# Designed miniproteins, single chains: the designs that were tried, part 36

Each design is a single chain, and the fold is of that chain. pLDDT is the mean over its residues in the fold that is shown.

## One batch from the design tools (miniprotein)

Design m1318
Fold by ESMFold2-Fast:
Structure m1318 (fold): chain A 60 residues (1-60)
Amino acid sequence: SAAAEEGRRLAEEAGRLAREGRADEAIKLTQQGMEVGRRAGSRGGEAAGGAGKAEALDVK
C-alpha cells in the first residue's frame, strides 16, 4: 500500500541520518515511519521503524 511504502521510505531515510550521526533526526523520522505503519495496520511498518531507531542508538 502507499502508506506501507511511505513508512519504508521514512525508515530508509532515518537509517541514513543515523549513519551520518544525526541520531535525533533519525529517531524523529523513525517515529513518523512507525506512525504511518500503525495507521496502515501494518506490523511491518513498525518493525522497519524499529530498525531505524536501533541504528540511531548505535551512533556513537
Scores: mean pLDDT 67

Design m1319
Fold by ESMFold2-Fast:
Parts: C-alpha cells; structure tokens; sequence
Structure m1319 (fold): chain A 62 residues (1-62)
C-alpha cells in the first residue's frame, strides 16, 4: 500500500515534468501509471482524477 502511494507520487511528478516540456504523450502515459498505482493503493478518488488527466494529456498529444 505505502509503496504504491510513493510510486504514484513519483509518476505524478514525471507526468508534470513531461507536460511542462510539452511532451503530452509521455505526460498521458505517466498520469495513467499514477492512476493505476493509486487504484492499487485504494485511493479510488485520485485514481479517477489522474485517469482523467491522462485522457486530457493524450488529447493534446495527438
């Protein structure tokens, strides 16, 4: 549980860095990984939020 939250936080930071660099494809992938990890950690609210962010980033990276 704690390991999944730590990894999710790390992927969130990677996604934010990719987004700031204009790499929306990488941002979408990292947000999706964060979502999966939050779901594994039992944080369904954050999992849903980051899946939404992943979809938004993917739309821009198209």
Amino acid sequence: MEEFKKLADEYEKKADEARQNGDYVAAALYYHQASVLYKQAGDLEKAEEFEKRAREAAAKGM
Scores: mean pLDDT 82

Design m1320
Fold by ESMFold2-Fast:
Structure m1320 (fold): chain A 65 residues (1-65)
Amino acid sequence: AARILAELARGARTVAELARALGVSPATVSRRLRALEAQGLVSRHRDAAGRTLYSLTPAGAEAAA
């Protein structure tokens, strides 16, 4: 959880990018991101290229510090 927030503090990421950065499966990242999104710590958006990106909310940035 905390490691995902630290990675997202560096910039918006896809599930695949987070899985590579953290050395875990995409399924593990998706499960953790779902929990963090439910807590209001991350948000999900679609970019101009049609990619789904996750980014920190203000609350997530405080939790990452």
Scores: mean pLDDT 78

Design m1321
Fold by ESMFold2-Fast:
Structure m1321 (fold): chain A 83 residues (1-83)
Amino acid sequence: RALEAARLAAEALAAYLAGDEERARALFAEAKALAAQPGAEEEAAALPEEVRREFARAAEAARAAVDAGDLAGAAAILRELAE
């Protein structure tokens, strides 16, 4: 699920860069919903603490940006998170 959320985030970034903000917003919402599922947290718990802290920080910032309608900010954060 974490990898699927990351893939959707990458597709959202690609849509945003192509100028399709509506599609980008929909894909970001799907990625956020997948990341919020219990299975994604179990996968994250298996990662080293430093990696989990980085993902948690980036995920929270990306969610706040999406909720505020800042797709550019969300895209930048999710690009860093995916790498």
Scores: mean pLDDT 61

Design m1322
Fold by ESMFold2-Fast:
Structure m1322 (fold): chain A 71 residues (1-71)
Amino acid sequence: DLAALLARLGVRLTLHNPTLPAAQLAALLRDLVLKAAAAGHPEFELDFGDGAASLAGFDAYFAAEGRATPA
């Protein structure tokens, strides 16, 4: 339950073009928001572009975006 996890961790996440199935998206985001909360970065943006990128690629994207978070 991704929404409950986000609320529990106090993480804000914006999704663009979420073309992945809900189960895969939830699994990916659970891992990423746990990392975000542990790192003290509760706000992230995730953009899938026109299609679903591989799940492995999203971790790198989020790591890069962590530095460009809203201050």
Scores: mean pLDDT 57

Design m1323
Fold by ESMFold2-Fast:
Structure m1323 (fold): chain A 100 residues (1-100)
Amino acid sequence: MERAIEALREAARHAREAARAAAAGDFAAAREALAKAMEHLNEVVRLAGEKGLEVEIEVMPYVMAAAIHLRLGDGAGAAEALERLARLLEEAARRLEREL
């Protein structure tokens, strides 16, 4: 469980990095940071099983929204979706930490 919480916090950090890059119009950096956030989210699913899958289901709409806005060149919309993603990932980390 501790490694899953750390992976969630790492995913949140990369999501915030992606949001800042998107807001700056650096869509390549935003896509790279989002990909890293998704790698950490996949590790959460692997480590936490059903609880990890619940987090993935909760955050997936914001991942999809961010990807769509980045594809359309909408940095502001992408940044908003990525900031929401980061907040949900941090809340999930706190939720899992309380279950220890």
Scores: mean pLDDT 88

Design m1324
Fold by ESMFold2-Fast:
Structure m1324 (fold): chain A 71 residues (1-71)
Amino acid sequence: MVGENLLEGMKKKDPERFGDLEREDLEVLSAKKEGDVLKLDVRIKSDPEKIYIVSVDVKTKEVLSVELKKK
């Protein structure tokens, strides 16, 4: 399941921001596949004003990038 690797990948990219999070703290709001990359809008339940765009390789399930999205 993509969700298990999602949290691990986010922790690897930014352990200071995401290292203390559990799987249940993540809300996947949307998913868009662009070729070989899946772009997810992810919200943190403890910080719901911030939405992150997480880019994931669909074949390896590796998190490629995590970026803060503003409304």
Scores: mean pLDDT 75

Design m1325
Fold by ESMFold2-Fast:
Order: sequence, then structure tokens, then C-alpha cells
Structure m1325 (fold): chain A 81 residues (1-81)
Amino acid sequence: SLKEAIEKIEASLKEDILARLDELIERAREVVADESTPKSEILAVEIELKFALSVLKEIGADEERIKELEELIKALEEKLE
């Protein structure tokens, strides 16, 4: 059914973001440190981190990891003003 197809896509997207989490965190740190990063790239990284944070909270992930993502998101938001 369409509902089952959507649920499978959502599950796949969640697994993909978790699999790329360390790469995403490293990219976010690079963006935070680099004053020349275009706003479009800052926004893209922020969106992916917010999705990852939502997934980590849903699965009850480690609080240290959750705090790390929240701090990176805040730093990116400050760059966007």
C-alpha cells in the first residue's frame, strides 16, 4: 500500500542520516569554523542536523550526542543570524 511505501521511505531516510551522522557532525564543525561558507550550505547542514537530532531523540540516543548536535545547530543558526 502507499502507506507502507511511505513508512519504508521514512525508515530508509532515518537509517541514512544515522549512518552519515559522524560525517555530518564533522561537516557542521567545518562550516562553523569557516566564515566563507555560503548561506545555502549552512542552511542545508542545519536542516540535516535538525533531522538527525529529531531521529536521535525519537530512538532515545545518548544525551551527550544530543547535546553535541544541539550546540552545533545553535552555532549554525547564529551564522545565519
Scores: mean pLDDT 82

Design m1326
Fold by ESMFold2-Fast:
Structure m1326 (fold): chain A 59 residues (1-59)
Amino acid sequence: MKEKEEILKKLEENREKIIKAMIELFPENPELAREIAEEIIESFRRMVESIAKIEEKNK
């Protein structure tokens, strides 16, 4: 659905911002902060996909 595509597009557009924010929170371990940020982004992507599938079945 278009809502899912737009949310995922915005997530990708804000990927750098999320990574930078994580590095700012954990400046002592920027490599680990980046890895955590990437993992959070992937988890959010999966969540959006799951929500879209549930919404599709209920409409």
Scores: mean pLDDT 77

Design m1327
Fold by ESMFold2-Fast:
Structure m1327 (fold): chain A 63 residues (1-63)
Amino acid sequence: SELEQQAEDALRAGKVYEKQGRYLDAGKLYEAAARLFEAAGASEERVRELREKAEELYRKAGV
């Protein structure tokens, strides 16, 4: 679906920014991916893992 594709694109971008040490940008992208996957009907476990990863990245960013 379009939502699934958008979620995967956000997740891919988030991983790239994480590797670059751009933790705030990465966290926002993981959060966006979580919202899009949730809207697409992804499992609660997958959505939770992405939100937890966003929180981890925000902590690394000092937010």
Scores: mean pLDDT 88

Design m1328
Fold by ESMFold2-Fast:
Structure m1328 (fold): chain A 72 residues (1-72)
Amino acid sequence: AEAAKRAAELRQQADAAAAELARKGVEAGAAIDAARKKGAAEMAEVAARYAAEMAALRARRDALEAEAKALE
């Protein structure tokens, strides 16, 4: 059924968003550690930017999972 195919596709997109979120977490840690040597303000700015990007990825993952579940 097309609904089942769409649900599987949405779950794959959610998994991709989750994988990108995990990669962003690793990048954030490294970037914050590098910025720590430059000063507290730089570290806070880098942390805030990654937090915003990760929040957007979490929202996207959750929305895709919810849409997939609604089709099942």
Scores: mean pLDDT 85

Design m1329
Fold by ESMFold2-Fast:
Structure m1329 (fold): chain A 65 residues (1-65)
Amino acid sequence: MEKEFEHEVGLALARAAISVAKLSEDRKKAVEEARRLVERLHEEGLLSEEQAEELLEELEELEEE
């Protein structure tokens, strides 16, 4: 299924960005960049609404000091 494959690709890209953000010296900036990526992936249909919500929640937690 094309949509299923797209969601797998989007999820992998988003998770990679989150991993990079966790290692970033400027975490707030990296989290903002990852958040924008998640939003774009969702808008393009590469992430389901549920996947995007979970990823954005993880990024919000990561930004908390």
Scores: mean pLDDT 78

Design m1330
Fold by ESMFold2-Fast:
Structure m1330 (fold): chain A 68 residues (1-68)
Amino acid sequence: SFEVGVEAAENLADLLRRSSPEFQPYADKVEAAVNEAKRLAAEGDIESATVLVQRMNEEALEAVEKSA
C-alpha cells in the first residue's frame, strides 16, 4: 500500500542518514521522492504516488547494496 511504502522509504532514509556521510545524498533523494509522492497523493494520484515510492525504495536499496 502507499502508506506502507512511505513508511519503508522514511525508515530507509533515516537509516541512510545515520549510517555515514557518503549515504547522505541517497537519504536526500529518498526524502525528496517521499515529498513528491505525498504531493501526488494529495492531488488524488495515489497510483503514481505508490509507483514512485516503490521505485525509489528499490533504487536506493540497490545503490546501498552495491556499496557493501
Scores: mean pLDDT 77

Design m1331
Fold by ESMFold2-Fast:
Structure m1331 (fold): chain A 56 residues (1-56)
Amino acid sequence: SAVVARLEELARQAEEAKAFLEAGKEYMPERVLETGLASLEELIAAAREAAERARA
């Protein structure tokens, strides 16, 4: 479904953002890096779970 595809794309974009954040970690304040990574991990998990629910 279009909803499932959009949720999977959201998770993919969040994974890409996480990879970019990790690549630049040496240049970022530690507090911002930790908060950003945690938020992206939560978003990825939530988007994937929502995609599974949307398939039902």
Scores: mean pLDDT 84

Design m1332
Fold by ESMFold2-Fast:
Structure m1332 (fold): chain A 56 residues (1-56)
Amino acid sequence: MEKTIEFLEKMAEAYEKLGRRDEAARYYDLIAQLHEKSGNKEKAEEYRRRAEELRA
């Protein structure tokens, strides 16, 4: 799980640097879902907020 989250974070960062905010937000949503499934509600909420910020 943690290796998967690391790769998703790198993808989100790469899309942010490319100015592809919607794609970056999608990857942050996936990270949030993984944290929610692992019971880490605080991190899940943080990544969801970041995804919403990128879409706004």
Scores: mean pLDDT 81

Design m1333
Fold by ESMFold2-Fast:
Structure m1333 (fold): chain A 65 residues (1-65)
Amino acid sequence: AEKYFKEGEELYKQGKYMEAAGKYAQAIAEDPDYAEAWEKLGEALDKLGLTAGAAAMYAKAAALK
């Protein structure tokens, strides 16, 4: 989970938001309780203009904390 999360963070820093979202999704697939990965997926979706998807990811992250 942490490896995919770190790869996503690096892609996010490069402005590669779609690729970053994919890596955060892989982190979540390995660890569905990874609240920070859900939050970062939401942030990447917001950057892509996918606001409804982002809201759902933020809600999931909040429920895990």
Scores: mean pLDDT 82

Design m1334
Fold by ESMFold2-Fast:
Structure m1334 (fold): chain A 59 residues (1-59)
Amino acid sequence: SDEKIEEIVNELLKLSVEEARNFLLRLYTLGELSDEEIEKVKELLKKRDPEKYEQIFGR
């Protein structure tokens, strides 16, 4: 689970803001991300890159 969250955040950091939003939407739509896992992804992304976190999740 923690490894999965870390892999997702690492991918988000490599992608553009639009690509990152699409990546997350796809994972959520396919049921591959639970609400708990989404919150963990948000927390880890906010810690590593608060500016990119705001760009992806701030609206």
Scores: mean pLDDT 83

Design m1335
Fold by ESMFold2-Fast:
Structure m1335 (fold): chain A 71 residues (1-71)
Amino acid sequence: SMKEELRKKLEEVYEEDLKKISELPEELQELLTEAAELAKEAHLAYLDGDFEKARELLEKAKKLAEEALKK
């Protein structure tokens, strides 16, 4: 199904993001790892039809990414 294919693609993207994050300075790794996890959770919620939860999680991910860029 399309949802199953998208979930698998999200896992692949998440794994690639974690690999890229591991190459960054240590002070950025924690914030960006958490942001990546929240972004993945948001997309999974979106696929489940929980748009309110998806928006909330994306908003949290954005805040963490902005904090990482500020450092």
Scores: mean pLDDT 79

Design m1336
Fold by ESMFold2-Fast:
Structure m1336 (fold): chain A 111 residues (1-111)
Amino acid sequence: MEELERKQKAVGLLNEAARAAIRGDAETVRQIADELEKLGYPEAAKLFREAAEAVQRGDLPRAIVHVARAIYSVAGPEAREEFDRIEKGEGAAPWSGSLEETVRVHLEQRA
């Protein structure tokens, strides 16, 4: 898988896992963690497994913290670097917001 395609798939999985954690769906969070590990993001996978454990315990605040850390481990610094490259015309897609901002707006609309 091309590096860009791998990152795009990981971003989709991160969003799905965040929504699953908020719904209390620990099983879906675990399945997504396994998929992230297969894509080469073992740290994010570990953090999502910790989030799934927190969801199973009914500890939503801790689950959300683990989800946020997983997003930052995969998407935060890399998403900022990729965004900077795209903004400078070195990438293929124009966009106006960070991944963190996109996740925040999405969560606000569904809260």
Scores: mean pLDDT 65

Design m1337
Fold by ESMFold2-Fast:
Structure m1337 (fold): chain A 70 residues (1-70)
Amino acid sequence: MREKIREALDRKLKEKGTDRLSAVDALEALEAAGLSRQQAIEIVNEVAVKTGDGVYFTKEDILEAADEIL
């Protein structure tokens, strides 16, 4: 699962040409990796709580939150 998430995040970051993803982009990438919308929402919320940033997320923050939740 972690590798599929990493690949989906890398693809989305490259597509957007950015170093950080919005919540919507992060949700789309997590669902593309095979997660349910509920799991994707839980991961995005975990990143927002841990970082204090509810707007933009790094790949590393998302992967760390996924490791905690999954």
Scores: mean pLDDT 80

Design m1338
Fold by ESMFold2-Fast:
Structure m1338 (fold): chain A 64 residues (1-64)
Amino acid sequence: VKELLYQAAYDTAKASLDAGADEKEALEMAKSSIRTVAASLGVEVPEEEIEKIAEEALKKVLEE
């Protein structure tokens, strides 16, 4: 489950940055992606965990 949320955040952050969004916009888009995937899986993810996963994914995109 965490791997699917991270992958969604990573893909969304990368696409957002590639489209010219800044880091703040990419982070918000990644968080939105996590919420969408979690809802489709029927799981509740705390906001703190969503933020952590999105931040980790964004950092990885920026390091590559």
Scores: mean pLDDT 81

Design m1339
Fold by ESMFold2-Fast:
Structure m1339 (fold): chain A 82 residues (1-82)
Amino acid sequence: SEEELEELIEKTMEAAQKAEEALLAGDIEKAEEYAKEAEKLLKKAEELLKKLENPSTLLLFRYTVAGGAVTAVKIMIENAKA
């Protein structure tokens, strides 16, 4: 379960980074696709995290960072569309 959560957090960060890269390249449509994938992965990570009785501080930190990255790219995409 912890291994699966770590993998989901890593994939979430990768998707968020791809969304940012697409946005910087001016591809808003591609950025939205990656941001949606990141949000979906983050939601799966949250569900697994809730099932852990005593998650490590490092794991909680990584999850928090991933959540921040997803939020940041979503805000950047909305600002780019305005």
Scores: mean pLDDT 86

Design m1340
Fold by ESMFold2-Fast:
Structure m1340 (fold): chain A 58 residues (1-58)
Amino acid sequence: SMKKKIQEESVELMLKLMEEGESIAKAAQKAANYGLEQGLSPEEASAAAAEGVARYRA
């Protein structure tokens, strides 16, 4: 679905920013803002940011 694509793009953005040395808080904020701009709900954007943190820590 389109929502799944936007969520994955938000996760990938967060991972990219964290790999480039951005803090978790700033990377999460930027990724969530991207998701919101693309049409995700606040809950969906927050879930994508949490997934980004989980993947980075794995």
Scores: mean pLDDT 83

Design m1341
Fold by ESMFold2-Fast:
Structure m1341 (fold): chain A 57 residues (1-57)
Amino acid sequence: SLADHLRAAREALAAGDIETAWKHLQQAVDLLSTATPEQRAEIARLAKEVKDAIEAK
């Protein structure tokens, strides 16, 4: 589910696993049409965090 992918992306980011976080974020984006406003905000926040982590390398 979208919620499962968002949780997995958060856990991967917390662990410093940017590749796994990106994979789960992409799957969450594929489910964007089913997202609540709160989930859309979470996707946007996580996308920024993943982008910032990649750019910091």
Scores: mean pLDDT 80

Design m1342
Fold by ESMFold2-Fast:
Structure m1342 (fold): chain A 72 residues (1-72)
Amino acid sequence: IEEKLKKLEKALKEGNEEEAIELIKELLKELSETELFKKIKELAPEVAEKAKELLLSSDVDEGMQLIEEAIG
């Protein structure tokens, strides 16, 4: 899971949206959206906003509400 998070960080920093979306989908099988977003924010806070946009584009309603609450 941490290896996938590291790959996601790299994909987000490189602007590889396709790879980032696939990694997000794979990680969401093992983590909730809120847990995934917290880990991304810890690992690479500079790409957290980009990660939020990609989570929105993957159409995951319940987790997105909790992520919005966490961001404020």
Scores: mean pLDDT 66

Design m1344
Fold by ESMFold2-Fast:
Structure m1344 (fold): chain A 76 residues (1-76)
Amino acid sequence: ELRERAERLVERAREVAERLVRLGLATEEEAELLVEAARGAAEFALSLPEEEAREALERLERELERARELVREAEA
């Protein structure tokens, strides 16, 4: 379940990155780097013991939600 959670977070990061490119706030190269950073963070979290991995993924989820909110505000 933790791996599925991590995969969903990387997908959310991709959605944010795609919106940033569409808004002209990031290049395609920068968007790909953002996705790779999220993937790296998720893989690092999965390398931790299960309880710590859960906490790390929860922190990543909160940061991604914050990023999504900022992107929505930029779209307004």
Scores: mean pLDDT 81

Design m1345
Fold by ESMFold2-Fast:
Structure m1345 (fold): chain A 66 residues (1-66)
Amino acid sequence: MEAEVWLALGLIYLAIGDLDYQRGDKEGAIESYEKAIELFQKAIELGNPDAERYLKEAKEKLEEVK
């Protein structure tokens, strides 16, 4: 299902961002969280409401890193 693919990709980038942040790579974390936000937004547009909670989480993490 298309929406599930976008959600899965968003979760992968969210995890990459978490790893980058944990190791002190703020630039990499910002890039990955921004990518996750784009992917979760696409999943929501395609009808997957589960992506809304992850979108919120990614936005909160992005603001924490910035």
Scores: mean pLDDT 84

Design m1346
Fold by ESMFold2-Fast:
Structure m1346 (fold): chain A 64 residues (1-64)
Amino acid sequence: MEEKWKEAMEGILEDALARREGLTDEQVAERLGISKEEYEARRKELDALWKEVEQDIVEFLRSL
């Protein structure tokens, strides 16, 4: 749980900072030293992790 949270939050913050600067996905990938395809794969993985985190939150709140 904690590892998924940390990874998802780090990815969200990184993406938010890039969007604030008006960078395109290609420019963000270049800054990270990865290919555009790798960046797209990473975003897809982060979206999946975020959905798992959302589900964990809902289940936790339901337990209260």
Scores: mean pLDDT 67

Design m1347
Fold by ESMFold2-Fast:
Structure m1347 (fold): chain A 103 residues (1-103)
Amino acid sequence: AAPGGAAGAANAAAGAGKGAGVSGTASGAVGTITGTSGPGGAAGAATAAELAGSGSGLRGEASGGVGTITGTDGKGGKDGEGGARGGRGAGEGGGTAATGVAG
């Protein structure tokens, strides 16, 4: 287990909570990821995103949540400058995450 893994997830969750807690969609997205968030930091966040997209509460806001986490891509959670709070964040990965595979 890489030591940065757990710290990375905590950072992403903290960053999301700080910046993504401004809109119902963003807050809902954080809730999904935070609630599903498993052990393993970045790997856990990826798994949570895949589960959210694959059927774990996939109802609009879940797709948005997946987009946010996937867009953040574990870049230390503070990555999101203008996107993480806007819903899709760092963009393109959001649609791809939602279209992904069953978890």
Scores: mean pLDDT 37

Design m1348
Fold by ESMFold2-Fast:
Structure m1348 (fold): chain A 71 residues (1-71)
Amino acid sequence: KKEEYIKEMVELALEIGPGLTPEARKQVEEWAKYTVENLSEEEIKKLIEDMKKAVETLKNRRAQWAEIAAA
């Protein structure tokens, strides 16, 4: 479902860059719509998986930094 892919991509992008302004968020939404319209379903799923891995990596790095800062 196209809407589900767009929403998931936007949510992942916001996790990668949580400090996005409302204007930047709209640009991300437009990018996600364009991507879903121009990529195959397999390509979209691969991109989402790649984004999920990126989010996991960033969360791990932020957690490590927070532990150091809190100590």
Scores: mean pLDDT 74

Design m1349
Fold by ESMFold2-Fast:
Formats: sequence, C-alpha cells, structure tokens
Structure m1349 (fold): chain A 78 residues (1-78)
Amino acid sequence: LMEEARELWAKAQELLAQALEAKAAGDVEKAIELARQAIEHAERAAVLKAEAEGRSDLIEEILAKLREQGEELLAALA
C-alpha cells in the first residue's frame, strides 16, 4: 500500500509538471486535462497512504481537502 501510494504520488507530480508545460505552451485544454489526471492520482495516493497508516477514518476529510485544492489548481490553469 505505501509503495503503491508513493508510485501514484510520483505519477501525480509528473502529470502536474506536464500540465504546467502545456499551459506555458498555450494549450489550456490539455493543461486542464493533465491537471485533472494528476488530481485523481493524488487522491488515490492519499487514500492508500491513509489505509497503510491505519487512518481510514480520515479518508473522507483528506479527499474533501484534496478536491478543494484541485478546484483551486484548475481555476488557476484556466
């Protein structure tokens, strides 16, 4: 679980970097698509990390916070 969480988090960071590159190139639609994929990977990584740490009780709170941050990111890219 922790290893899988780290892999998903690394993929989320990679996708975010690609989203920022797409935005710099003027491809806003691609930037938003890549950012959404990054958010999905980050959410899954956070869930697996919480499960690995025995904190499944916090999953809903963690996801709510990540969704809020994701909405802010998408607004900044648009």
Scores: mean pLDDT 79

Design m1350
Fold by ESMFold2-Fast:
Structure m1350 (fold): chain A 62 residues (1-62)
Amino acid sequence: SAHAEALELAAQAAEAAKAGDLDSAIRYLNQAIEVLRASEAPDLALLAELEAAKARVEQQKA
């Protein structure tokens, strides 16, 4: 499902962030957001969480 795929991508983003690879973390989060947005019934709560996570990682790069 799109939800399961987004969670897997979010987990990969978390691992990349732990490794200090913020560029890969942002890339995985963008992929997760894209998968949810392409869904016919996107999980809006998860989408908001992923966008917040992306904003936090982007702030760490600034």
Scores: mean pLDDT 85

Design m1351
Fold by ESMFold2-Fast:
Structure m1351 (fold): chain A 62 residues (1-62)
Amino acid sequence: SMELVKAETLKLLFKIAKDTEEFLLERYKKQNAPQSQIDAIQASIELLEREIAELEAEIKAL
């Protein structure tokens, strides 16, 4: 269905975004970025993980 295709595509995009932000987090830590900056990117990664989990639940319900 179109809904399944859209949900799977969005999940893939969120996974790419999460991987990119995890790479950025590693860079920030190596550069001794301020803790507030590290905390902000970590919060963003956690939000993406929640969105991926929500999409996985939606896909299973379809």
Scores: mean pLDDT 89

Design m1352
Fold by ESMFold2-Fast:
Structure m1352 (fold): chain A 65 residues (1-65)
Amino acid sequence: MEIDMAVAEIAVAVLKTIGAIEDFEVEGGKVRVTLSSEDPELAEEAKEFLERVSKETGLEIELLE
């Protein structure tokens, strides 16, 4: 279903907008997220948030550092 992917996409778009992540890519049902190196505290919060989104949606979210 596209709903779980839409939730993950909205989450990563918000995180990119606030500068918590640098970029994201969607590949074959897996979301790859590049964490921001500019704000380590914000990146850590984004990591925890994305881990929760992954658990709630069942989608694979890969964090790149």
Scores: mean pLDDT 75

Design m1353
Fold by ESMFold2-Fast:
Structure m1353 (fold): chain A 102 residues (1-102)
Amino acid sequence: SVKITQSPKEIKAKEGETVTINVTASEDVGNNVAWYKIKDKEELIAKNGKLLNVDERFSVSGSGTNYSLTIKNLKKEDEGIYKVKDFSTNPPTYSNGTKLKI
């Protein structure tokens, strides 16, 4: 089964800073990754390398076994738990996530 490792587990940052969250899969997942933000609700922010429901401060990159989410010019509303779902498998594999505090 595919193992998803997300790092770091927690980020403490200030408004205006840039943060990057990294994901490593134990095998090639063919860009079948989805990024979620969890705060008051679970929100899909990116899937298959495409941004959804977020502004231009967000970017996603990666291929094969390595993927990343970068947030520039952090705002207080960016606080929350960021998780990845690998949907190359059935059932999907979930990461443990990254807690972002600002």
Scores: mean pLDDT 82

Design m1354
Fold by ESMFold2-Fast:
Structure m1354 (fold): chain A 106 residues (1-106)
Amino acid sequence: SPLEEFKKRLEEVLKRAEADIAAATSPEQVRDTLTAAFNEIARIVSEYLKKMNVSDEVREKIRKLLAKGQTEMLELADAGDRDGALEVFRKTVNEILELLEKEKKK
């Protein structure tokens, strides 16, 4: 289904980000990796929302989740908490998926 393909794309981005963070040797590399990965998630999400004709209410909720998640993730990364940053990243992606799955069930 379109939702299953979307989920796989998000999981792939998270997996690459986790591997890249594990290999990172500086705080700058962690921050850059998380920023790039989060921006890729935002692009994938935007494409899915357009394709699936998702309601404006759900689009706005997702925009707020992305904005909040990015802010919290980068604050943790800047504090040196790379595990906390990854946890916020995973939580944000999962909250988006749960919201979209709920809307599909109506």
Scores: mean pLDDT 86

Design m1355
Fold by ESMFold2-Fast:
Structure m1355 (fold): chain A 72 residues (1-72)
Amino acid sequence: VVSELTPLQQRILATLAERGPLTVAEIAELLGISQSTASRNLDALVARGLVRRERVGDRTLYSLSPLGLAGA
């Protein structure tokens, strides 16, 4: 397979490049998907090293890693 990322995962990376850092709720609203769908795809992207997850106070923020920035 020539692509490792689903179209939805590619849209998440593009959104984080333009708007990030963002919460799961903000990503879900921007893309018109459920928070559960956003969370699952973000977890996959974090596992791939493309997205960084950081806790800031009571919020969890997601941003592109350097590898994710190169691919976005």
Scores: mean pLDDT 78

